# Designed miniproteins, single chains, continued (5): the designs that were tried, part 80

Each design is a single chain, and the fold is of that chain. pLDDT is the mean over its residues in the fold that is shown.

## One batch from the design tools (miniprotein)

Design m18775
Fold by ESMFold2-Fast:
Structure m18775 (fold): chain A 69 residues (1-69)
Amino acid sequence: ATKQQLVEVLGPLVRQFPGNAELNSLLKEVYEKDQDLANQILAKGLASTTLVANPVQKLQQARELLSQL
């Protein structure tokens, strides 16, 4: 559940904000914990058709989900 939620939250964020330093830092942490999960997040971003309505809140949600890994 937590890993899938991270994919759904971080994927679209990375797609919309590829240069964001905090998002890149979170991706690095995911990669260090689970390389396959990081690759799934990047793949989801490439396939994303969604607009992120509340990026700041979604980023906070991603941080909370990452702490559960």
Scores: mean pLDDT 78

Design m18776
Fold by ESMFold2-Fast:
Structure m18776 (fold): chain A 97 residues (1-97)
Amino acid sequence: ETTARLLIQLGNNYLKKGDYETAAKYYEDAARVAELLGSPLTAEAYVNLGKAYLKLGDYEKAIEAFRKALETARQYGNDDLVKEAEEVIKEAEEKLK
């Protein structure tokens, strides 16, 4: 849990600097650690990972990450993250047109 939170914070720092590739790497590591621990942070990590991929223009990877976030958010009953994931999936799908 502490490791997953630190990795999300590192990702956030790189995202703020515009280093989206490094941000995505840390969010991916955070999601993997959170999944292994069965942590609800898994959904947050995947939402942030998808947002980093949107910034990189990798819409297919963004949609994949957001779908994993949606599945996890539903599993843990986090209605706010469910709404966020649904909205960003729609945004990413619109960019593929």
Scores: mean pLDDT 84

Design m18777
Fold by ESMFold2-Fast:
Structure m18777 (fold): chain A 82 residues (1-82)
Amino acid sequence: SAALQAVIDRLRTLTVQQARDAINRFISDNDIDADPVNDATARIMVNGSDSDRRAMLDGFYARTNGRFSYDDFYAALYAYLQ
């Protein structure tokens, strides 16, 4: 999806701290039932493979229990990464 690709492209431009803080704020603000992102996970988000990024982010999407469509989830996340 274009929304997912925009998130992946944006994550590559962030620092580990920026990615960690933005994703954790998104998780908290949207009541996502997920453990907070630590520095190791945030490092994968910024520097890892696209496959690893997709797997982790799709894991968060799965925990929204149908409250978002797939594209709406990634569009909402993208706003937090700005």
Scores: mean pLDDT 88

Design m18778
Fold by ESMFold2-Fast:
Structure m18778 (fold): chain A 72 residues (1-72)
Amino acid sequence: LEEKIKELERRKEIVKESTEALKTMAEYISRKSNVPQSVLQEVLDKLNSQTEKKLAELEEEIKKLKEELEKK
């Protein structure tokens, strides 16, 4: 259980780092394509929403494992 929790916590960090990289790429593409700031903001908001959903799924799994660990 403890080892599984550590794996999921590491997965959560990877998701966060990947999102930062995607945001940097979106800003770069926006600059190159002369995209309006409002469009870039919508893309960034979408990325944030998708990341929050994935993080919530991982945190649900971590919570269930921690509850099992506390009950045993």
Scores: mean pLDDT 79

Design m18779
Fold by ESMFold2-Fast:
Structure m18779 (fold): chain A 65 residues (1-65)
Amino acid sequence: MLSEEKKEKILEAVRSLGVPVPSQEQVKEIAEKFGVSESTVRRVYLEEQVEEGIELIVEGVEKSM
């Protein structure tokens, strides 16, 4: 449903935040910016996290950084 080009731009926006899991407000802002749903933004960055094989930080690194 989402174009590959737009998906890449969403990923770049998420990466520029410098956090592995963006906050609900950050997700909302990116979704609004690109005209997609919040669930689409979450799906896109979660797919990248799985592909990268990064260590999952369940304590919420975003709150510490």
Scores: mean pLDDT 67

Design m18780
Fold by ESMFold2-Fast:
Structure m18780 (fold): chain A 76 residues (1-76)
Amino acid sequence: SALIEEIEKIVKEIEEVTEQIKANPKASEDEKQTAESILIRSRELLEKAKKSEDEKEIEKLLKLAKARLSKLKKLL
């Protein structure tokens, strides 16, 4: 599914941004914990999307993944 492939791409970007936040000596421990939490939840979201039979649910999960990536990028 093209939608699931797009979610996979977003989750990979979330992984990369989380690594950047964790490597940043100016980032607080709270920011690093927030980044880890977003990464874990984004991976769970991807697994849920892969198991979903509802296209509308997958579209909703894609929007949520995009929102989480946007929030995470603000911590850079």
Scores: mean pLDDT 87

Design m18781
Fold by ESMFold2-Fast:
Structure m18781 (fold): chain A 97 residues (1-97)
Amino acid sequence: SVQNAQDAIRNNDAGVLLNNLVTLAQQRRVDDFVDLSRQGIQTRNDRIMMAVASAIVVAAQQGIRSQDMIDIARQIIQITDNPDVIDVARRGIDLLS
C-alpha cells in the first residue's frame, strides 16, 4: 500500500519499500510507484535508493515503460557514490530504453 511504502521511507526500511514498490508495479499503479520512488530518493539513503533502483529493474522486466522511471534512475546515479546502487540504476535505464 502507498501508506506502508511511505512509512517504510520514514523508517529507512529498504526491504518493506522494495516489496511495496514491486507490488505497485505488478498492479500497474505506475503513478503511485513514481511518486513513492521520488520520495524515496529524497532521503539520499543508499539502502533506500537501492530498493528504488531494484524496483525499477523489476518494473521494466514486467514490461512497464516510463520516462519518469528513467529520470528517477538517472537521478539516483547523480546522487549516490555507491557503485552497486549505480550498477542497478544503470541496468534499470538499459531495460527501459
Scores: mean pLDDT 90

Design m18782
Fold by ESMFold2-Fast:
Formats: C-alpha cells, structure tokens, sequence
Structure m18782 (fold): chain A 70 residues (1-70)
C-alpha cells in the first residue's frame, strides 16, 4: 500500500467508526438493529475502498445502507 492509500483507508475507517459510535449512542438500538448496523458498516467500508470514495462519501454510504436495512 502507498502512504496515500493507507491514509485514505484509515480516514474511511475513522469516518465510519465515528458514525457507528454516534448511532449507537443516540438511537437506543436493539441487539438485532446493532447487527444490521455492523453489516452496514462492513459493506460501506468494503465499497468505499473498492470504489475509491472519500471519507465523507463513505460516511454517507454507511448512513444510506443502515437506513435501508432498518
């Protein structure tokens, strides 16, 4: 991995982790909804890296995937 690729992957991971943390803190999720959140985070991470998305785009993708699964 180049330094730029590593920085992008780290930034994407951080952006998704921050949104996951916010959702878990705010929404009083059931265990089933927490599993859906986890699946959405994994999919958003994989797609963001594959498609070369920015951290902001990865964050939005995660929100869309999570909302669609609720």
Amino acid sequence: MTEEEWERVDAINQAIADVVREVLAENGLTPEQRELLKLAAVEAHNRAIKEGLTPEQARELFRELFEKRL
Scores: mean pLDDT 76

Design m18783
Fold by ESMFold2-Fast:
Structure m18783 (fold): chain A 88 residues (1-88)
Amino acid sequence: MKEPSVKEKVILYLAKLYESGLKVGEFSPLTIAELAEELEVSQSAVSKALSELEKEGLIVIDRKKKRFAIASEEAAKKLLEEEEKILE
């Protein structure tokens, strides 16, 4: 399996959260810093990936709480579709 990019790792994490019962608009159990530790990547790389996903309308970021949430049900479906492509 090809090593996924940081953005792809974040997509896989979000898809797994949704499949595990995280609701649309519910903020992540991990902060951005904690996610970086979990993915074994730099916090700046995760922040960049999250900002790109926010610009694509897939997530919303609470910069005060340093947490993020899936933006909509359509965004959740798109994240699941991207997960399938990454896991191929």
Scores: mean pLDDT 84

Design m18784
Fold by ESMFold2-Fast:
Order: sequence, then structure tokens, then C-alpha cells
Structure m18784 (fold): chain A 63 residues (1-63)
Amino acid sequence: MESLEEAIKYIKEAAKEKDPKKRSELVAKSVGYTLRAMAELMDDPEKAKEAQEKYKKALEEAE
């Protein structure tokens, strides 16, 4: 639950942020907390790792 609140907080801050660099950092933090919140809500930390790994691979393939 705590991670979900943090994820929501950071995405709201990112939406209000006009600086592209700071916005990108806030979005990255929100994504990290979102993946962790999913694991907490499902009581399955392996799901968080799977989601994080997929996201990491997608970023690497985009380069």
C-alpha cells in the first residue's frame, strides 16, 4: 500500500513538473514504486521482478 501511495505521489508531481529532466526522474521513481506496489498488493515479489525485467529490456531495445 505504501508503495502505491508513493507511485501516485510521484506521477502527480511529474504531471505538474515543467522541467523535462526532473519530470523524467519523477516518472522513473513512480514506475519503480508502481512495480513494487503491484507485488505488495498481490503478495508476490516475483511479479515485481518480472515487470521490472520487462521494462529494463524494453529500454535496452529502444537504444
Scores: mean pLDDT 71

Design m18785
Fold by ESMFold2-Fast:
Structure m18785 (fold): chain A 107 residues (1-107)
Amino acid sequence: AEARAAEGRALLAAGAEALEKGDYATAAALFRRAAELLRETDPGAAAVALTLLGEALFKQGDYEEARRAYEEALELAEEVEDELPSVLERARENLERAERAVEEKEE
């Protein structure tokens, strides 16, 4: 599945570019597909894609979906055995922020 890993990494890069340009909807779609392609071949890169998906969703105001994306990123990163401590830390901080935003919007 080298072709799937290469496609997933290309979509991750394209998603990051869309995120930088403020096209959060395109970024979210690209990161979802990247995570799907990378999940079995490169789970570390899939965890990064899910973390960036959460960030794109948070910027769109989709706080509940952002929370779920961060939870999936943390779950997947924990399965990869300690190779991504920066992704775990970032996802934990962003999960807390998304949970607060969901609670504040429900008020």
Scores: mean pLDDT 80

Design m18786
Fold by ESMFold2-Fast:
Structure m18786 (fold): chain A 100 residues (1-100)
Amino acid sequence: SEKTEKIIEILEELEEKLLPYLTPEEAEELKLRFELIKEAIRSMDKKGVPISEIVELVISALDEIRDWLLERLKDDPERAAKIEKIIEEAKKKLKEVEKE
């Protein structure tokens, strides 16, 4: 669906914005997690799952990614704050897709 493609675009933009703040190890793990999320989104769209439910699941997955990154960055508060801000902005964009 058009809304599902927009959600995927938001995730791809989020990945690109996060990559400069990550180590190579963190970047590879992030890419894997995002591929799994995108596959789940496409599967849910094919099954006719409501966009509101897809958005809720994506936001939950982003919260898990945030928590994973913040635990790794507990000794780097400036980098952690930048990553958290980028993720929160993406979550706001996802909520706007649901309202459309």
Scores: mean pLDDT 87

Design m18787
Fold by ESMFold2-Fast:
Structure m18787 (fold): chain A 114 residues (1-114)
Amino acid sequence: MEEVEKAKKELQELSDEYLRQATGRGVLLGREMIAAIRDGDEEKAREYARKAAEHRSDALGLLGEIGREALKDPERGERAARIFLEVLQENPSAAELAELAREILEKAKLIKEA
C-alpha cells in the first residue's frame, strides 16, 4: 500500500518533468503509441517508439505520456514502457533513455501488482 502510493507520486513527478522537457512531436508520438497498444497493434506501437527514440526531447515526450498512462491504466503503461525500453536497447547511444524507461517500467509494475 505505502510503496504503491510512493511509486504513484514518483511516477507523476517523473512524468511531469519529462513532459516539461518534451517536444510536441514527442507527446503526439506517445499518444499514438498508447492508442496502437489499446488497439492491440504492438508493431505500430514499436514504429512510433522508434521515431521518438531518434531525438532525446521526443523520447522524453513518449516517456511522459507512458508515465501518465501507467497512472490511469498500469497494465497498458507497463506494456508501453516495456516496448519503449526494448526499442531503446536496440541503440547503444540511447543507454541513458533506456534507464529512464526502466525506471518507469518498474514503477508501473509495482502499481499494477498492488
Scores: mean pLDDT 86

Design m18788
Fold by ESMFold2-Fast:
Structure m18788 (fold): chain A 63 residues (1-63)
Amino acid sequence: MSKEELKKEIRKILEEHGIKLSEKQLENLVNLMLEKGVSPEEFRKLLEEYNGDTTKVGAKLVL
């Protein structure tokens, strides 16, 4: 999956959960996911596990 395809998929997942990120926040999240090898499916599971708390999801990914 290209970075652009990943970015689109992550935006859809975030929108499904009522979450709006700035373009820079989304870019940083996608870069972190690529660095850690996190798939869109894994991101969806993490987001559901943390009740849409993107701060907790981001902290988990930084680890």
Scores: mean pLDDT 78

Design m18789
Fold by ESMFold2-Fast:
Structure m18789 (fold): chain A 93 residues (1-93)
Amino acid sequence: AKEIVERVIKAAETVLENARKAGHEDVASLAEETIKVARETLKKDLSEEGIKYLREALVNARKANQAVLDGDFETAKEYVEKALENVKKALEL
């Protein structure tokens, strides 16, 4: 559980750094919120379903990072929003 959360945070931190370097504050703000919500899941005893949502969040955060590296910030924003939704669902469970 903690290891998957740490991976989500690191992936989102990479998106945050690259989005800020490129001047995309909207993507950066979403990544920052994703990090904040992911840190809150570290305080919870996560269910098996919660862990599944964190794995989905990691996949989406990694896709967002790839989109940022490709210069596709519209796609990056969509994937960060999906990652944030997944982390919020994990926190609710």
Scores: mean pLDDT 85

Design m18790
Fold by ESMFold2-Fast:
Structure m18790 (fold): chain A 66 residues (1-66)
Amino acid sequence: SLVEKAQRAAKLVREARERIKAEMNVPDDVLSRAATAAGIAALENPELTLDQVYELMRAEVEALLK
């Protein structure tokens, strides 16, 4: 269901975001934008793992900090 997909995506984004916060000093606005992008990807592809969501979020953070 859409609800189950949204709940899974939210959980993956939350866990990936916490990993990035623990590893990097990232401005809140940058982290929020990266989390949004990763969340959309997780909703579009329900097969994405936590590690893949983390890598997507980290790549977006690096791109936004340029």
Scores: mean pLDDT 85

Design m18791
Fold by ESMFold2-Fast:
Structure m18791 (fold): chain A 80 residues (1-80)
Amino acid sequence: SPEEVLQGAEDAFDLSLKDFKERGKTASEEEIEKLEEELLRQIDRMAKYMREQGVPESKVEEFVKKMKEKVEKVKKEVLE
C-alpha cells in the first residue's frame, strides 16, 4: 500500500541517517559534504519511487522536507 511504501522509505532512511551520524564522528569536513550529497540523492530516488508506487504528492513532499531537515540536524551535530 502507499502507507507501507512511505513507512518503508522512512525506516530505510533512518538507518542511513544512523550510519551518517556514526561515520560523521571521525570523518573530515570534505567526507561529511560527500556523505550529505549521497543522502540527498537517496531522498530524491526514494521520492521518485514513492510517486511511482502511488504515494500522494503531499505525503511525498512532506517526506522530502522531513528527511532533509533530519540530514541538516545530523550534519550540524557532526560538525560541532
Scores: mean pLDDT 87

Design m18792
Fold by ESMFold2-Fast:
Structure m18792 (fold): chain A 57 residues (1-57)
Amino acid sequence: SKAENLAKISKLSDEVWEGAVRAAYDLGLLPEVPKSREELEKASEEQLRAILQLGLM
């Protein structure tokens, strides 16, 4: 679920989640780079899943 993916992303360090959202943007998975974790509430479940997968690399 979106809430579950957001909870998992919240456990990532600042360096990891920032790297993951930048990678997702570079891959065309995000229309813009989120400026804060709170902006991730605007992302789809699929986008959050992609960020989480990139963050766990």
Scores: mean pLDDT 79

Design m18793
Fold by ESMFold2-Fast:
Structure m18793 (fold): chain A 69 residues (1-69)
Amino acid sequence: SIFDQVNQQFRELAARGELFVAERAVERGKFDVARRLISTLESYLPQLSPALQAEVRAAIARLRARIEA
């Protein structure tokens, strides 16, 4: 339905926004904030499109590598 399409678009926009904030938190050395945002993103992964799931998983892996470096 169009309602499901609109809800999916909002979820994907929210995921992209949270990813942007997590990236900035890592750049600022706010690793506790970044870890909390990553956990939130991981909880929403199953609700995203397969293409965006792959993109977000790759981004999370890069952010975790930067935190653990």
Scores: mean pLDDT 83

Design m18794
Fold by ESMFold2-Fast:
Structure m18794 (fold): chain A 67 residues (1-67)
Amino acid sequence: GPGEEAIRAAEEALRAAEAGDVARATELGNKAMKLTSQALSLGDDEGAKKAAELLARARRLLEELGG
């Protein structure tokens, strides 16, 4: 469902951030944000929340990397 798609995209964004791939992490993060908004609009609050938490972790890691 939309929540699982958002979580998957957010997990891919986090993996890219962990690898130091700023461009890919940004691309996947933008996709995950769009899917998270869609999941929230469709009532998948749990999936949206989990995706948002993963995206926050990816963003923090990119900030630590100076990206």
Scores: mean pLDDT 84

Design m18795
Fold by ESMFold2-Fast:
Structure m18795 (fold): chain A 55 residues (1-55)
Amino acid sequence: SEEELLARAREVLEAYGLSEEQIARALADVRTLIDEGHAAFVARLIDAEEARLRA
């Protein structure tokens, strides 16, 4: 879901140490991509970043 993808994106951004202002801007961009029909692309990006954080 959109809400699930945004929550996962927030966790990744918080793990990278971004400020709340930077997170808010990034999540707005993520929401725009999802609304434009790119949810599968967004999910793949989040999967890749989560994999990097686990390494």
Scores: mean pLDDT 87

Design m18796
Fold by ESMFold2-Fast:
Structure m18796 (fold): chain A 65 residues (1-65)
Amino acid sequence: AGDRIVELIRSSPEGKLTIEELRERAGLPDSVFAPSVAGLVLRGEIRIVRDEKGETLLELSEEAR
């Protein structure tokens, strides 16, 4: 699950995707998706951020920028 989430974020232009977009593209049930996201955040692989619209996004924490 984590590999798919990371790859989907990497594929976005800015390395950011909404939680809903990630869930839809990953094709994972909420019971798998939510714990996977939480695990990645706790490991510091991704972080939760907000965009200019105030939407919650997931971003790669180790991006070089």
Scores: mean pLDDT 72

Design m18797
Fold by ESMFold2-Fast:
Structure m18797 (fold): chain A 63 residues (1-63)
Amino acid sequence: GKEELVARILSLTDLSERQAQGVADALLSPDPVVRRAAVAELRKLGLSDEQIAELEALAREAQ
C-alpha cells in the first residue's frame, strides 16, 4: 500500500516524512510526466536503478 511505499522511501533516503509522502504521491500519479520527474529526483538522491525499480513495483501494487 501507500504506507509501505512511504516507509521504503524513508529507509532508502534522508528525506523527511513529508518529502517521502510527496515522492510517493508523485510515483502514484496517473500522469507519466509526474512519475518520470519523481524517478529523476530519486536518481539525483543517489538511489540505484534496482532501488528505483523496487519503488516503482511498490507503487504499482498500491494502485
Scores: mean pLDDT 85

Design m18798
Fold by ESMFold2-Fast:
Structure m18798 (fold): chain A 64 residues (1-64)
Amino acid sequence: GALSVLKENGVYHAGTYAGDKVIGLEAETGEEANRLAQEHAEELSKQGEEAKAEVAKEALELFE
């Protein structure tokens, strides 16, 4: 699935949807969320999921 980012109660959530939930990464700032999203992209790449890793990397642009 595509990487999605949500902001709720001042916390940034970055990850993929599983049903009606966003699963993955949490951060209190956009900068931290970008760092965690990049780490997530690297993990997906190592797992051989290149397409998902690219989507996660592209999501970093959303915090600009």
Scores: mean pLDDT 54

Design m18799
Fold by ESMFold2-Fast:
Formats: structure tokens, sequence, C-alpha cells
Structure m18799 (fold): chain A 97 residues (1-97)
């Protein structure tokens, strides 16, 4: 069993968290419509918000998704699954704030 080294830390405001969630939702919608360029733009904004909030783990995951989509080594379906997972984790965090 893997013991996580540290729980994800988000030092940003509720407003920053809501903006990050909006960008993740917009990225999923763009990917489902086949608009990878628009999805990457929203993921880059989410990446900036994660960095500003000190959530380095999520920032690195988002950077990996962006690079994978840009270079074509991950599928849109894989990207949607990963972004949806991040969205669910952030929506849970928003309910706790």
Amino acid sequence: MKIPLKKREFKGTKEQLEKLIEHLRAAIDALENGDVETAIKHLREAYKLALEAGDLETAFVLASIITGLDLGFISREQAIAEVRRLLEEYEKLLKEK
C-alpha cells in the first residue's frame, strides 16, 4: 500500500479555487468537443492558479497533461480522465472551505 508523502496543499483563496475549477471544466468541455488548443489554454490558466496557490503537485500534473496533449503522446480520453479527477478533488476541497 502506498502511503502518500504529503496531502495536497492549496494556500489560495476560495475565489482562486473557483476560478481554477472553472478552467478545469472549460478544458474538459473543449477536449470533449475535440478543441485541444482551447483545452490547453484553459489548462495553462489552471496551472498558473495552482502555482500561485502553492499546489505544486497539481501544477506538475497539469504541466504533464499539457505537454502530453501538445506532443500527442496522450489521448484526449486520457486527458479528460486526469482533468476530471483533479476537478473532483478541487470540488471536494471547495465544499470543505
Scores: mean pLDDT 80

Design m18800
Fold by ESMFold2-Fast:
Structure m18800 (fold): chain A 75 residues (1-75)
Amino acid sequence: MVKPTKEEIEEVNKFIEDLLSKLSPEKQEALYQRLKAGGFEGPDLLSSMKKLGLYLLEQGITVEQFKAGFKAFTA
């Protein structure tokens, strides 16, 4: 595992918060079901997305790769 920097974690978390605030309730529910199926279930959608983001950074995925992949995943 790679140890992500605090700046990388904060950038990913801010991106997640901004993106989730712009999603419809239907898209939020669909995303949450996909996260649960992938084993990233937290107490809410925001926590589950932050858990996924941290996991991917620890696997060596860059902030930019995460942003690009997540935009594709949610579009």
Scores: mean pLDDT 77

Design m18801
Fold by ESMFold2-Fast:
Structure m18801 (fold): chain A 105 residues (1-105)
Amino acid sequence: SFEEVRAEAVELVRRWLAGELSREEVIEGLARLSRRMAGLSREQREALARAVAEVILADERHDPRAAFREFVRALAEGGVRAGLPLDEVAELAQLLAEAFNALAA
């Protein structure tokens, strides 16, 4: 189900960047994905973070750093809503930041 989680995450980010989703719909989508990420290895979580970062960086409609900051905030709210421990939410945000910074260099 890693490929399904990755495909759902990429589609969620694309729809958000296209203005097709409200902030609440994005947060709920990220809450559902956060619940499914508990079953993923660290390497799969890193690959997922990279795929999301690539979609944000490829979007020419928005400032990628501003879009990234807004997405991390929504991810944190979604993770908390999913009942993830705060340290796990912080780890997911850090993996996403590491992937974004590596790709933006």
Scores: mean pLDDT 83

Design m18802
Fold by ESMFold2-Fast:
Structure m18802 (fold): chain A 89 residues (1-89)
Amino acid sequence: MTYTLTVRVVFKNKEAAEKAAEDIKKELEKVPGLQSYKIVIREEDGKYVLTVTAKFDNKEAAEQAKKRIEEVLEKYKDEILSYDITITE
């Protein structure tokens, strides 16, 4: 079974989004069971939307990745307008 972690974060500025993307990449690469991931930043209405899609071979890896990403987002909380994180099978 494959577990998909989807993260969408809206940032006030591009530099914060880019730094968060790099930190998220580093944290994802530490998770055993990571199969693939995609990180995209795009500008929407003067804001910067960071989208992360990561696939895992087990639920525990997906939950570990979610926790690690939440810790990264906490460091950038003053630059974040909103975020959503979901895990699906």
Scores: mean pLDDT 87

Design m18803
Fold by ESMFold2-Fast:
Structure m18803 (fold): chain A 119 residues (1-119)
Amino acid sequence: MLSAVELVQRLLTYMLDDAVKEAKDRVARELKDDPERKAKAIATIDTLKKKFLEIVKEESRNNPNASAPQLLENVNTKVKETIDEIIKESDDPYTKDLLERIKAGYESAITTLINLLNS
């Protein structure tokens, strides 16, 4: 009933929402006594979420007949490039470490999803 594109969009959106919640909870705990740095870290997470959703939407729009693995590979490449660009532009060591952790978690999650789709 769902197309491959719609299924991938829903799964990626769900995984992203869960990852964002966990990342924000971690930032709130680790930066409890630093409200300015906490606000900046949360803003970076929100920016990454927005860019991720835009990548998913654009790749889905440009490749409406793509297989689920093909769409995931295209999204994965662009998301990793986007995270690397934000890391490069960040001057805060905490934000760089946070983004590297988000990148590692994303790569782990996407590998699991690809393996499930190939089952």
Scores: mean pLDDT 80

Design m18804
Fold by ESMFold2-Fast:
Structure m18804 (fold): chain A 94 residues (1-94)
Amino acid sequence: MSEEELKFFKELAEEIKELVVKYIEGKISEKELIDKLQELSKRAEEKLSDEAVEVFGEFLVYALSLAHTEKDVEKVKEKLEERIEEAEKRIEEL
């Protein structure tokens, strides 16, 4: 995979983390969260390979699940950061 594609994935993943944190903090509505995540999914499909889109999709599902099940912002950040690192490693190996 290209370094540019990996960098783009990292940027998307960090935006998802920020959106999930804002949602848990009550700074954005569920509708705003879903709308923004759909926009990020479209950007992923336009610029990432099919294999990288699959990894991105798995991360997105995890992030959404975490947003609805965990309310501790620090735990959410730690869990998302760990999952981003796992996803980055998978993408680097593609």
Scores: mean pLDDT 83

Design m18805
Fold by ESMFold2-Fast:
Structure m18805 (fold): chain A 85 residues (1-85)
Amino acid sequence: KEKIEKEIKEKLKELEEKLEEARRLVEEGRYEEAYRILQEIEKELKELRKKIEEYELSEEIKKKLNEIEIEAGVIQLEAAVKKVF
């Protein structure tokens, strides 16, 4: 359990770094590159959510996953709006 929690926390940290890069790319007008990173984040979030539910991990980990998921959605929406307008 402790080993799995550590592994997932490290993965969540990696996703936070990818979110920061995606946001930077959106600010630079590089929407296609930002979208690719956001797709990778979404795929990894789905895999992590399954593991979190399977191992009944702490509420802190679930909250962090939800925060990253919300932030990714916000960046994706921002990129979509800027691409059209």
Scores: mean pLDDT 81

Design m18806
Fold by ESMFold2-Fast:
Structure m18806 (fold): chain A 86 residues (1-86)
Amino acid sequence: AMAEEQELVARATREIKEAAEKGLKEGPKVGAQEAGRIAQRYMEQASPEAAKAIGDALQETMEELRKADQEKRKKAEEEAEKRALE
């Protein structure tokens, strides 16, 4: 039933976001790997439409992790450069 698919997508999306939050604390690579594994597990049980929705949620979450890591790295580089010039 369509309602079961919506519940599956909601549960998968929640668990993917939880893995992403761990990634922000433990490292974005760990979070991305855990989120990917969770997404794959749910996608194997899902219809093609539900699997696409889960994949889209994973992609969005991974892009947020990438942007957070990139901003942190850029800020560290700017601070290091400023300190080297003093």
Scores: mean pLDDT 76

Design m18807
Fold by ESMFold2-Fast:
Structure m18807 (fold): chain A 81 residues (1-81)
Amino acid sequence: MITEEDVEEIAKELVEKTGLPEYVARYAAGVLEALLKRNPEASEEELFDAVKGMLLELGVSEEKAEEAARLATEKAMEIKA
């Protein structure tokens, strides 16, 4: 089960690797937490699409949104395993 500590770690990694503002990174990690708590069997594609869509709505560039969504989704799938 995804924990608050996992959310913090995902957010920190997004800031360090993509340069996203902390509040945006925390929001992305929070979306993953909410999705995995609602549907623990959510696919990598579903998680990626949700995070990318949210980042684009927040005004993040397509390139950064894709990179951040990929990194966040990969980390979430590791936690889920």
Scores: mean pLDDT 80

Design m18808
Fold by ESMFold2-Fast:
Parts: C-alpha cells; sequence; structure tokens
Structure m18808 (fold): chain A 71 residues (1-71)
C-alpha cells in the first residue's frame, strides 16, 4: 500500500528531524526514500538505530513500533 508506506516515511522523518542532527536526518531521509515497502522502511529505521547512541536508538525503536502499528 503506497499510502501506508508514504505515511510511515513521514512519521519516521518527522521524528528524526526533531532529535537528530541535520546530517543524520538527511541520511535517514535518503534511505527511507529508497525503501519499497513498509517492512523495508522499518528495516531502515532499525538499521539506523543499531549504529546510533543508546538514547537515539531508544527513540528510533519507538518510531519503528509506531510504523508497525499503522493499518
Amino acid sequence: DVDRLRRSRRIAIGVARRFLSPHQARDLQGRLDRSRSVGDAIDVVNDFARTSSPSQSSVLNGVASRMRSIR
């Protein structure tokens, strides 16, 4: 579902722009723009979380959880 993918990307990047640096947010945005499904977008967020600080990882894991809950 294209609309669900589009909504998932907006949620992820919206949160990222509020707590990540401009450089990190831009990198995440580029990776999300290349995602082809909601699952791919969630994988991108989880991959970004694994290489982030513990506090950033916690927030990004919360974002991934919200993305999984979108119908």
Scores: mean pLDDT 78

Design m18809
Fold by ESMFold2-Fast:
Structure m18809 (fold): chain A 90 residues (1-90)
Amino acid sequence: MTVRDLLDEIVAKSSAGEDISESVRELLRLMGLRVPDEFRSTGPLNLAERQEVKRLLQTRLGVSEEDAELVVTALNIARISREEFLESIR
């Protein structure tokens, strides 16, 4: 399964009102990011940090602008910091 396959799964489940927690955890594992035990409705990323992560998803991972917004939101609720994300893509 690729990052793209998991992004498509997260989009489909989110649109259906289904729990995306396991799909987000699998995405984090594929990206080499920390997998939290619990998700929260809010995370540590401020507006500027969210824009930076979104740009890097587009430029480094080839994610579309629309999908990058969804991924940034998923990383934020998983409590992934800007620094953790930057280390994962180096």
Scores: mean pLDDT 72

